Designed miniproteins, single chains, continued (4). Designs and how they scored, part 107

Each design is a single chain, and the fold is of that chain. pLDDT is the mean over its residues in the fold that is shown.

## One batch from the design tools (miniprotein)

Design m15710
Fold by ESMFold2-Fast:
Structure m15710 (fold): chain A 113 residues (1-113)
Amino acid sequence: MEARVGTEPRPKSVEELVAEARAAIEAGADKIVVHADGAESVEEGIEGAIAVAKLAKEAGVPVVVSGGIMADPEIARQVLEAGAAGVLIPAAEEVAKTNPSAAEGVEKLRAII
């Protein structure tokens, strides 16, 4: 069964993320999804995701790290190096980067000159 770490109630500390992952592994989870955006800060989300990835790697359980911060290739690299099997970038953040209204804003700024 897939287990999720870093879900409600939020925010989660690094300690809470690690405790949830450990409990899921002990319960026999086949896969863990860590919601890095469930932490109180970006830095804590990265730290927690890395800690959970290492823990799950040692236990032989695949971990996928989810969060908009995974759109940063340097952050994604850190969690993959820690032992994560993959990363998931939420569609909402991808849409925000390629949103037509953002493109329209750039066009309007060009039209002023």
Scores: mean pLDDT 69

Design m15711
Fold by ESMFold2-Fast:
Structure m15711 (fold): chain A 91 residues (1-91)
Amino acid sequence: MEEEKKKLKEKAEKYKKNIDAVRDTLQSNIQRLETLIEQYRAEVEKNPDDKEAREKAEQYERSLQLVRDEGERQIKKFEDEYKKYKAEIEK
């Protein structure tokens, strides 16, 4: 019984570390994309007829939304697993 609880605790801790790692990676990717969007949006403000800068800004905005959606789904999946193992430990 104690050995099984230890294994469940180790699995919970692993998922918690995975959540933290995914959050760190996600935040880094978001920051990079936001910087690129800001750069291209600033170029569009300076040159409103610059279609390439506008298309790049819109492309990175779509990429940012996709990265956020995928990262949040992955985090939720790991959080659900973490909660499942925590609930099993508390039995």
Scores: mean pLDDT 83

Design m15712
Fold by ESMFold2-Fast:
Structure m15712 (fold): chain A 97 residues (1-97)
Amino acid sequence: SAAETLARVREKLAALSEEEREKIRRVGGEYGERLVEAILAGESVAEIAERLGVSRATVTRFLREAAEGDILRETIRFAIRLDTEEGIRLLSEAVLK
């Protein structure tokens, strides 16, 4: 089921216009671009998780949301969440050290 969900998300991302892909880069930033590139390159759930530095469960949840919902919105939402979580981690490390 996870592989089938990933295949559906890949097809939906491949169908995006150049303008929609530009929105992912502009609003989703580096995480948005890395996520789209990994999926379109045919990477597995495990490979995507390793590339983004997140759990396989986190990737699988995103894939379900993206497969069922608006691909552009869900991709940008996930990218922003990852960027925010990384920023919070870096801040916490700086304060604790």
Scores: mean pLDDT 84

Design m15713
Fold by ESMFold2-Fast:
Structure m15713 (fold): chain A 93 residues (1-93)
Amino acid sequence: VEETIEKNKDSFAGQLERAAKLLREQGKSSLVLSENSKLKETVELDEEKGTLTVTLTDKVTGESYSVSVPLSKLKEQAADVALALYQAEEKLS
């Protein structure tokens, strides 16, 4: 479990860091991280608060779940964010 969490933490942290960089460089409020026929994952950057918010939306029901993480803690909290999104996906299913 810990080994799997660490691998997911590093990969997901990298995705969030790239998303934050793109949003800063383009002056955009949000971008899509992933999308399929059922789920849409988006990320929003709040530069004033120094936070990144990830939102998972069920495209069939319209239900959504959001989790925020401080930019300074992306690597430390990426595993918690990934687990929260995974649990939300199970509830939306």
Scores: mean pLDDT 72

Design m15714
Fold by ESMFold2-Fast:
Structure m15714 (fold): chain A 69 residues (1-69)
Amino acid sequence: SANKKLNEKIRELYDAIKKGADKKKIDKIRKETKKLIQDAEGRTFSDKTLDNIIDAEVANLEIRDKKNK
């Protein structure tokens, strides 16, 4: 499903950040994540809205990993 692919891409982004990947790689994954969000929702969003969604999802993964949920 689109949601499964989106969740897997967000996890990939989070893992890249934790591993200290370079900015170019992180930016590429962020762009791919933005496309998946828009594909899943069937609509376009502003870059600010997409960045807020991505940042919130990454923060949620950090909280879940720290609490071993």
Scores: mean pLDDT 82

Design m15715
Fold by ESMFold2-Fast:
Structure m15715 (fold): chain A 71 residues (1-71)
Amino acid sequence: GMMDIEEAERLFREGVRLLTKGMQDIKNAKTIKEVNRGIATALRGIGLLFQAALLYRKAGDEEGAERALKA
């Protein structure tokens, strides 16, 4: 329903934000500890994007699901 789409959109926005931040943190890392922090942040973002895709599919929004998986 509409609530599933709203939650999917929230997870999508947060997932993109964390993935982007994690990848940027990796790119700017000067130590292995900073690389590992960036990887952990990016993986959290990826997890949220997969959750968003599942909720988009549950709501019947296949285009939204594809967008989340391609991010």
Scores: mean pLDDT 87

Design m15716
Fold by ESMFold2-Fast:
Structure m15716 (fold): chain A 76 residues (1-76)
Amino acid sequence: ETEEAREEALRAAERLEEVDPEVGERVRAAIERATGAAVLETIALAARKAVELSREEQEKLAEAVEKLVEMAEESE
């Protein structure tokens, strides 16, 4: 479950990195720190949507993903 969600999130981050390498790298780093399947599924969905967004919106998404992972780490 968690491993499958992580693989999907990493694939989404890889696609995003092709569009915006900086944002994609930040999302990938957040995925490596994420531990819950629900968090990883949320990141995967967000990253897939991000490839259609403007650069400014992609950066905001990366910040939101980083905050999501930080909050999940604190709740454990």
Scores: mean pLDDT 79

Design m15717
Fold by ESMFold2-Fast:
Structure m15717 (fold): chain A 57 residues (1-57)
Amino acid sequence: METKKRIYELLDEINKKEGLDEKKKEERRHILDLKIEEAEKNGIPLEYILKSLEEQL
């Protein structure tokens, strides 16, 4: 599985555990999309984002 896709899967699991409403889940996903885009733009490995999310799970 691609690192980017796994990041989104982990975000979904974190959101389930936190019991957020759908609007807040969408907002959090949008923020994550921006972080991923910025990381790719600046040459930052997506694995750093993945590790941060794994730590929260």
Scores: mean pLDDT 77

Design m15718
Fold by ESMFold2-Fast:
Structure m15718 (fold): chain A 92 residues (1-92)
Amino acid sequence: LEEELEALRRQAEETTREEVAALLAGLEAALEEYEELKKAGKATEEDERIAEELERVRAELEARYPEARAEAARRLAEARARRAEAEARLAA
């Protein structure tokens, strides 16, 4: 059960990193379009609400991206520590 959960989490993290890069690019493009509308004086209150939703989604992706990055760094450090311990025990 826990092993399956960890496997799914690892797959989601790897997929999420690539997906987050693509989604962040799309969100930045959409927010730039909103900025151009605002500068042209054509932005409506509805456009502002849409921009707020896009910023919320961007914040969620940024939150997921730092977590995926931190988790990857932690797992790599743990794997290296376990390998070093195993090598030390084999050398003894």
Scores: mean pLDDT 66

Design m15719
Fold by ESMFold2-Fast:
Structure m15719 (fold): chain A 64 residues (1-64)
Amino acid sequence: AKISVLDLILAAEKHGVDREKLLAAIKAMGLQPYDEITKEEAIAILKAAGVSEETAEKIVEDAI
């Protein structure tokens, strides 16, 4: 499944992920808010922002 970077940001904020760390990880990957990403890419971004893999899976499911 594909999700937008914006939907990922909204879902991550709902789950208490640090916005600044999340935005830094997204910018480091060269992504824009309306870009579509895979589930695997979304999990990688969340992990780079300090999120565990289990929590990242839950956030990604909420973003779809």
Scores: mean pLDDT 83

Design m15720
Fold by ESMFold2-Fast:
Structure m15720 (fold): chain A 90 residues (1-90)
Amino acid sequence: SNLEKKFQEFAKEAQERLLEIYSKLDLLTEEQRKKVLELREEANEILSKLDEKIVNNEPISEEELNEELEKVKKLLDEMEKIVEEAEKER
């Protein structure tokens, strides 16, 4: 379906962004690392719930999908901001 394709394309981009963030964890303080891992877990919980609904052909509206994807986007943006702040201190 169109919604499944949209989710899969977003999930791929989100995983690529998470891999980049993860590659830079060694630059972070212990406190920054804990925060990034908490945000990552929250993002993964949202993505996992969406994947389960889509794979099982459970009803989901385009509006609901877009709202949940925007939540994940904000979490990724916050993680990337923490990494960028750590890089500036080098």
Scores: mean pLDDT 85

Design m15721
Fold by ESMFold2-Fast:
Structure m15721 (fold): chain A 81 residues (1-81)
Amino acid sequence: DALRERIERTTARAAEIAEQAAYDYALQQGYSPEEAEQIGQQARDHAEGHGRRALELLDEGREDEAQKLVDGLEAAADEAA
């Protein structure tokens, strides 16, 4: 399934970008490395959560909603990169 593969690839990329961007931003704001790591992990978890929801929607036959969610995740990743 091309959409499933896209959701999986986009989620993996978005999670990595979100984690790195949030980590770098937190350090720039004066957070400790430990705090920045936690902030980065939270950003990763949010991106992965959206990906899981998109896969759930696809499995429910709600392909249009899954498509919109992954489009949003891709746009957010491109903006953060």
Scores: mean pLDDT 87

Design m15722
Fold by ESMFold2-Fast:
Structure m15722 (fold): chain A 68 residues (1-68)
Amino acid sequence: KRLTDEQAERLLAEIESLKPLSEEERETVLRLLREGNGGGLAAFLYRLGFSDEQMERVGKLYRELLAE
């Protein structure tokens, strides 16, 4: 199951609340979410320097949104 555009924007807002993203990085996150590529998203955020705690928060919200 993939996130809706509205759910993807909500997850993006949470990600940006933890660490600001450039416009290009924001576009990459939305693309990965549209693809349903959770592993690619995790790898991308890790490369951007997101902490394990920040990654856990993003992953929890991602799973909650997928369960809607």
Scores: mean pLDDT 83

Design m15723
Fold by ESMFold2-Fast:
Structure m15723 (fold): chain A 64 residues (1-64)
Amino acid sequence: GATLERIRELLLEGGASEEVADAAVAALEKGSEEFKQAALLDLEYLLARGDHEAVVAAARALAK
């Protein structure tokens, strides 16, 4: 859906590899819509701050 597509774009923009971004999105797909929306807002906030290291760390944490 559009939310997961946007999350994937934000993870890649933050510097996550395609492999890690795809794994993170697959993990998020199993979550609630509320969880997906919270993840989207958190990633938008981190990118707005230029905190690319935190975006990559979040992607790796979700991919596990």
Scores: mean pLDDT 85

Design m15724
Fold by ESMFold2-Fast:
Structure m15724 (fold): chain A 66 residues (1-66)
Amino acid sequence: SDEETVEKAVKLVVDTLRMLGIPVTEELVERIREEARKLVGKVTPAPGVPEYQAIAGILLPKMAKD
């Protein structure tokens, strides 16, 4: 489902930011979720790549550089 894909993408982004030592606030989690919802159903992943991983790959550089 779309919401399952969004939640998996959010978790992957959040976990990766935490591994990089970037503080993850509730406000940042909400921003990640909103951006993931904008991308769900609009990304065409490569064969064998789940949509949530493709979404996380798009969002990680945007969220890590601020």
Scores: mean pLDDT 83

Design m15725
Fold by ESMFold2-Fast:
Structure m15725 (fold): chain A 94 residues (1-94)
Amino acid sequence: MKEELEEEIKKLEEEISKLASIDQNSEEYKRKRKLLLAKKLILEAIEYLEEGDYEMAARYAELALRLAKEIGDKELAELAEELREKALRGLKEK
C-alpha cells in the first residue's frame, strides 16, 4: 500500500507539471493539486503510525479526510478515516 501510494504521488506530480505548463486555472489542475496534497497527507499519516506518533498520524489523517471529501474521492476518504481511527486507537492504548 505505501509503495503504491508513493507511485501514485509520483504520477500525479508529473501530471500536474504537464497541466501547469498548459492551464493553471483549469478545474483539472486544481483538483489534481488537492488530490496530490491529500495523498501526501495520507503517506505522512502512515509514516507517523509506523513510528508510533499517533497524535501526528491522527492530525494528518484528519486533514487528508477533509480534502478527500472536498474533491469527492470516496475511496481516499475511507482510507483517511481508517488511518484516523487507527491513530486514535493507538492514542487510547498508548
Scores: mean pLDDT 81

Design m15726
Fold by ESMFold2-Fast:
Structure m15726 (fold): chain A 63 residues (1-63)
Amino acid sequence: SYEELKERFDKAVEEDNLGEAVKIANELYKLIKDDPEKRREFNQYLLDKLTPKIKELARKRLA
């Protein structure tokens, strides 16, 4: 389901497994491909979730 995949996505991001998170995000996009409103919502969720994580990981590598 959409909710199950979203939970798996959250777990992958939490575990710093960005490769797995991207794979799950692609599966989520397939489920909502015909729903432009859900697609917009998920795009925002993806940015809100990944942007701080990418910044965190980049900061840790530079420190």
Scores: mean pLDDT 77

Design m15727
Fold by ESMFold2-Fast:
Structure m15727 (fold): chain A 68 residues (1-68)
Amino acid sequence: SELEKFKAGLEKLKESLLQAVAEGADPAREARFFELFARHEAREALKRGDLEIAEVVEEVRREFLAEV
């Protein structure tokens, strides 16, 4: 489904940013990048009435912040 494909892509982005942090990237910079991306995606989803996409964005964002 489109939702599953979107979630997989967002999880992949999360893993890539966590890997960058593990390899010496600034955690604050990577967290800020993900926050901006997630806020934009959630806002666009809410504007379209797509509550499922907005929920998935918030779920993955919460998971990322717990790891950083």
Scores: mean pLDDT 78

Design m15728
Fold by ESMFold2-Fast:
Structure m15728 (fold): chain A 76 residues (1-76)
Amino acid sequence: MDDVAGEILRLLALSPSGKISLDEAMRALPHASRQEISDALNILVEDGIIEQVAPGVYKLSSEKLQRLLRDALDAS
């Protein structure tokens, strides 16, 4: 499955802090390249879904969004 952005959102939804590092995403998604993960993170930042809080560290923009993502995962 090539939906790297969806997999990143899943990891963020399951994160207690709503944060993920690039290295954590690479470990969780061994089928995806560093470039694919970086591109997906950039798309999510451009869409306002996540924000970069430190070099290589990203956070969901809101707690409401984290809840909605968890609900969507439970429905799938």
Scores: mean pLDDT 77

Design m15729
Fold by ESMFold2-Fast:
Structure m15729 (fold): chain A 83 residues (1-83)
Amino acid sequence: SLELTEEEKEKIKKFEKTLLEVEKKEKDPRTKALKLLEAQTGSNAEESLKKAIEIIGEEGFEKVLEEYVKEVKKFIEEEKKKK
């Protein structure tokens, strides 16, 4: 089984809390993506987001964002259901 340190567990809990807040508070898809990436990486994701859009295009970005949000929602739902 995968063992996590107490620090890693705390990071995961903070990430989950940020996911819930972003999902509830942010209405703009790009802002949601930026905040979620920042929470996940622990760094400013603005340049990474810009570069991703440049590489895959706006339509590709929207598809990736929709899939990411869907996976995030599934993760949140599973966490709530198990605890």
Scores: mean pLDDT 65

Design m15730
Fold by ESMFold2-Fast:
Structure m15730 (fold): chain A 98 residues (1-98)
Amino acid sequence: MSLAEKIKEKVEELYKEIEKLYKEYKELKKEGKLTLEKTKEILERIDELMEELTKLEKEALANAKDIPKELRRELVLKGASAGAIYLHISIDLRDLEK
């Protein structure tokens, strides 16, 4: 359980930060304040957080017998959700770049 608890805490922390960045992005977009530079900054941070989520997923898979199936499922779903957020913001980046 100690490894599973550490992975769970880290995935929750990383995903919460991604959700915070996505909320900031949505608010800036609604207010017409979304700039090219700010969009790049948000995407770069999300990309770094997604890399850390991928590392946790690999660690969980390597220790599958010691990690509850539900936590492994949560890691996959949160990774997929983070990827969807990244792609959504990336569309706006292309529009801002012309």
Scores: mean pLDDT 84

Design m15731
Fold by ESMFold2-Fast:
Structure m15731 (fold): chain A 89 residues (1-89)
Amino acid sequence: MAEVTAMERRMIDIITKAQQIIMQMMRSDDPAIRQQGRQASQQMTQISSQMVSHLRLARESTDPQVQRQHLDLVQQQLQQLQQLIDQLQ
């Protein structure tokens, strides 16, 4: 359970960081940057939904192997979200 809690904290932290960057883009005077922010918001929502689903399945699992598989998927999705952040400047 400690691993799931740590992963949940990482998820919240990275989503918060992504939201802050996207919000700054949405406040830009450049329409192209605002459009990029809207696209990033949609991608973040999709990745976040998948992360929440896998984290829930990890928390509910009584099988350590199944729990590990779901945590590994969350870790991969965290990396995808970090890559998205890096691409946004």
Scores: mean pLDDT 84

Design m15732
Fold by ESMFold2-Fast:
Structure m15732 (fold): chain A 90 residues (1-90)
Amino acid sequence: VEEEIKKVAEEALKLVRDYALDPSLSDETRNFLIAASIALQKLLPNPVEHADEIAEMLEEVARLFEKDGKTDIAEQLREYAEKLRELKAK
């Protein structure tokens, strides 16, 4: 469970970081993604304890990606958030 939670959280963070460099994003969205990436990195040393906090952050990031028209990325982030919540509940 811990290794699965860590893997999901790391994959989600990688997705956020990779797309934060997309020049088609608004400055508002990009600045939030940078801040969220820093916050997520601080939670990753204890991913099981912080699984709900990581999921909440991913849901907020997904909302901003969707607002900028990146619906496919937003859906993938929501999937990662749901997986984290389900793994935490086990």
Scores: mean pLDDT 79

Design m15733
Fold by ESMFold2-Fast:
Parts: sequence; C-alpha cells; structure tokens
Structure m15733 (fold): chain A 65 residues (1-65)
Amino acid sequence: NYVEKAKEAFKKGDVESAIRYALYAFIAGNVEEAEEILKQIYDETGDKRAKVALLTIESTKKLLA
C-alpha cells in the first residue's frame, strides 16, 4: 500500500521517498490520501517538490471535472 509506505517514509525523515510513494498512491487512485500526505510534508518541511505535486493533483482534478 503506497499510502502506508509514504507515511512510514515521512515518519523516518525520508522526505524524497515519502513524496515518491504519495505520487504512486495518487496514480493508483488514492487521490485524497495522497493529497493529505503531500500537504503534511509541505506544511512540516517546506519542500517545494511537495508543493509542486499538490498543484499537479489540483490541476488534474480540474481537468477530470
């Protein structure tokens, strides 16, 4: 489960793997969970990659609507 892997990686301080697993969760259809994890990563670390990923998900949601 990519959602659980993302949470575990973030808890261990592996921000890069946390973002990667969150994006895999998004691709797998777990949109809300991926968005929540990426928002938490951005809020706690300020990592620009997490912000870019969040904006990408938001744009994709608008495209699919």
Scores: mean pLDDT 84

Design m15734
Fold by ESMFold2-Fast:
Structure m15734 (fold): chain A 101 residues (1-101)
Amino acid sequence: DYAEKARQAALEGNAEEAAKWVRDAVQTGGPEGAHRAGLMATIAASTFGEKAGYGVGSAVGYAWANDLEGAARSFKKAIEEGGPEGTALGVYYAAQAAVDA
């Protein structure tokens, strides 16, 4: 649910909405979920592009801190520099890892 909503928001270029859903996902998973999401964002960087993956990783960190402005800025940069498709996939796997923790 949160992962698919975050993925769709990122794919549409809606960084603010993506930040909201990733924040909800990592807060649901707690510290373990945030840690797992960060690891998955690192995998996304190697698979879908460094700008997309590292941007998602930074956004996860801000979202865990409940800094939605920071998370949205990181997603906006990931989408603009890494592309919406790669960013959306990275967001999906990171948010799923958070919820599944």
Scores: mean pLDDT 82

Design m15735
Fold by ESMFold2-Fast:
Structure m15735 (fold): chain A 78 residues (1-78)
Amino acid sequence: MRKLTAEEIKRLADEAIEAYKNGDEVKALFYLGLIRYGLKQAEGEEKAEIYRHLSEVFKAMGREDLAKKYEEEAEKIK
């Protein structure tokens, strides 16, 4: 129905990072799930932008392996 915009995904990414920093891992994982849902609905440039936001969240969580993977996926779309 209504697709999440890249701006909405960025807000969700920021909220996931904040939740993780506050020790609310369950809330952080919930926001990650919403971002992943938006990723499945996006195409082209919007999908690349969502991959970049997802990379930022994983960097904040100390998951450099996943952060790099999603950054590389974003670059492949261009």
Scores: mean pLDDT 79

Design m15736
Fold by ESMFold2-Fast:
Structure m15736 (fold): chain A 89 residues (1-89)
Amino acid sequence: DEEALREGIERLEKEAKELGVSIDPSLSEEELKELLEELEERYKELAERAEALVEKYGTLPEEEVERLIRESRLLAVRGALLKLKLEEL
């Protein structure tokens, strides 16, 4: 459904604006791909940090859960926006 896809893109752009996430419109395909690879590493670091907290405390502290959710949301929105920019090229 092309209309649902368009609405999804508009929602993503609004969410990115609300979260203060922006992508430089002058970025090349190569630069966009490099940023996506960097985001994959950030996700890996986030997962490793969560695992280290569980090992140290036996569970994720409630404050850390909220912080990790917020950070993962920012990464998810940025990643989706970067992928959309790549598909437009």
Scores: mean pLDDT 77

Design m15737
Fold by ESMFold2-Fast:
Structure m15737 (fold): chain A 72 residues (1-72)
Amino acid sequence: GDALYARIAEREAQELLEEAKRLLAEGKDPQEVKERILSILDRAIEQLESLGYLAAARVLREKKEEIERLLE
């Protein structure tokens, strides 16, 4: 159910954050990394909301806010 998708979303968002940290460590442009990750999260949020997985979408919205703060 929705709780399972929320758990999967949390794991995938964490993996995206770790990938962002790796790209930044490799000298990639921070703004480009930020825009790429936020774009992926926005599309995933819209898709989950359209499917009715509101708890999973909320998890991704919260993780997006955390990532935005970290990449300021």
Scores: mean pLDDT 78

Design m15738
Fold by ESMFold2-Fast:
Structure m15738 (fold): chain A 88 residues (1-88)
Amino acid sequence: SHMEEAERLRRESRELEEKGLKAIEEGDVEKAVEYTRKILEVARRAKELGLEETATFSLRLAGNVVAKLSEVDEEKALELQGELDRLA
């Protein structure tokens, strides 16, 4: 069902946000970028399925990782913000 698909995508986005934030704390900028881009892929898939609220939720979680990344790598954070803005 659409509700089950929405819940799975939201759970995936939360797990990816946790991994991205942990990667930043461990100094692994490249993994943080990878996990953020995976959240953006989840948001894109949610949009393709017409799950607009789920897409917005996933974009917000990606934004949380980007905001934290900006504290350690402003250039990479700005690059990801551009990718996020194109999906918003």
Scores: mean pLDDT 90

Design m15739
Fold by ESMFold2-Fast:
Structure m15739 (fold): chain A 78 residues (1-78)
Amino acid sequence: FLREQAVTALELAERLAEQGRTKDAAQLVRDTARWLEEQGDLETAEILRRTAEEVERAPDGKTAAEKIRRAREEVESL
């Protein structure tokens, strides 16, 4: 399922951000958003695109991880 794969990607991105790998986290979220658009899940893709931008702007890994966690909760509530 597309949403299950998005949730899995966000969980991995959250771990990357917690490790200080915020650029890798943002890249994973962006790549997943693009894949979701290609699959036709525009709603989930929009959440992930916005999240990638927030991760890129985050001052530290903790803030980035919090943004990713919020996005995962939003996707799970769809």
Scores: mean pLDDT 85

Design m15740
Fold by ESMFold2-Fast:
Structure m15740 (fold): chain A 115 residues (1-115)
Amino acid sequence: SKELELAVEAARKVAEAIRKAMDEGKTPQEIFDEVKKVIDEEVKKMRKHLTPEQVDALEAVLREAAGAAVSAYSQGKTREEIIDAAVKALRHAGRQAGLPDELIDALVEAIREVL
């Protein structure tokens, strides 16, 4: 589906932005600011193809996952713990937003593969 395609692309770009910023030793605030810009650009793309409800749900899920990753990073957690925090937040937010399990699982796979 178009929702699956755009959501997976957005999750991969968000995870890549977090990974690169962490590898460069950026501060939690700098990572947060860069990730927010990536989410805003992906959301802008989604608005052209998805319903407002789908866009709002995906934006919330991506922000929750990114926030959890940055929070874990700020606490000095390992990469594995950062990934687990992001995945846990994504699953919780995705279920709360009423996303299909298949979409949530695809987003989790994207985060695990890239982050």
Scores: mean pLDDT 90

Design m15741
Fold by ESMFold2-Fast:
Structure m15741 (fold): chain A 65 residues (1-65)
Amino acid sequence: MTRSALSPDTATIYVLEKDRTFIFADANGNPVGIVDLGDASDEEFEAELARLREEFPDARFVRVD
């Protein structure tokens, strides 16, 4: 699992639990970052979601499944 520096313009984070992926989008809907956890467990995915909520408290989190 790796995380790159993400755009401060992140307005929405799409939560794709089945794909173990978070997609970061700006206010215009352009993808600005992706966090792919690969084979992460449910516990690892929820832990990363909690970290992202702490780092991006003003972002809108949208579950897409």
Scores: mean pLDDT 75

Design m15742
Fold by ESMFold2-Fast:
Structure m15742 (fold): chain A 91 residues (1-91)
Amino acid sequence: VEELMALGEEHEEKGLEALRAGDYEKAIEHFEKAYEHYRAAGEQGSAEALENAALVYLRLAYIYERLGDEERAQRYADLALELQRKARELK
């Protein structure tokens, strides 16, 4: 779990760096990788990992909103809420 969380955090940090630079394509790639690592940790029972996965999906929603893809932005926001609910159920 700890190794998966660390990998997720590393990619989330790289995604934020790309986002600050205006490189939305690179930011999306890193946030998707961060999500996969957090998702795997969540499957091992980590509520914190599911909470982090939800935050990553909210960051993706923000990027797609900025790109004018309102439908995809809403989808990621909805998925983030579901992940937050799952995290709450594990506590």
Scores: mean pLDDT 84

Design m15743
Fold by ESMFold2-Fast:
Structure m15743 (fold): chain A 81 residues (1-81)
Amino acid sequence: MPSVEELIERGVEEIRKAKTPEEALAVFERTLAELKELKASLEEIGEAVDTLRREALRVLKDGALAARMYELAAEVQAELR
């Protein structure tokens, strides 16, 4: 099984290769689901969310995608609280 750090690194690389906001969002959702399966801490998930969201915003420059990623992150984080 990949580590939390490896999973975040893979997510960042896949977001950089994403051609559409939908592809980037799918990478983000998959990465969060895998982090939950690894039982990553709330702090580790928060750091992953911030890292992947910032990378998506930097490479795609899509504010709507960044907002949608934040919405999904809030849903996942609410389940962990």
Scores: mean pLDDT 77

Design m15744
Fold by ESMFold2-Fast:
Structure m15744 (fold): chain A 94 residues (1-94)
Amino acid sequence: SKEAAERVAKGYPVIVPAKNVEDAYRAGYLFGEAAKGKRIAVGATTPEMAEAAVKGLRDGHAEVVGYAVSPNGREALEAAIKAGKGADGVLGIA
């Protein structure tokens, strides 16, 4: 969305709902296009969602500098911020 792209440009965390790995991939791809050449950290509620979002980000030409998984979306996001210290943005998949 336009709001998600604006948050990426400002370096704010963006949380995107995903029902399945295809949704997670699509979110990663769109975020990657908005964040081309930037360093992104990923937080997700499952390993499969994390892997899909990471693949999408790379296919969209963003760099992935860290990822974290927790069944709690807030904990996943906080862990991603720590793992990706110095990232330009953070993508959360819930």
Scores: mean pLDDT 79

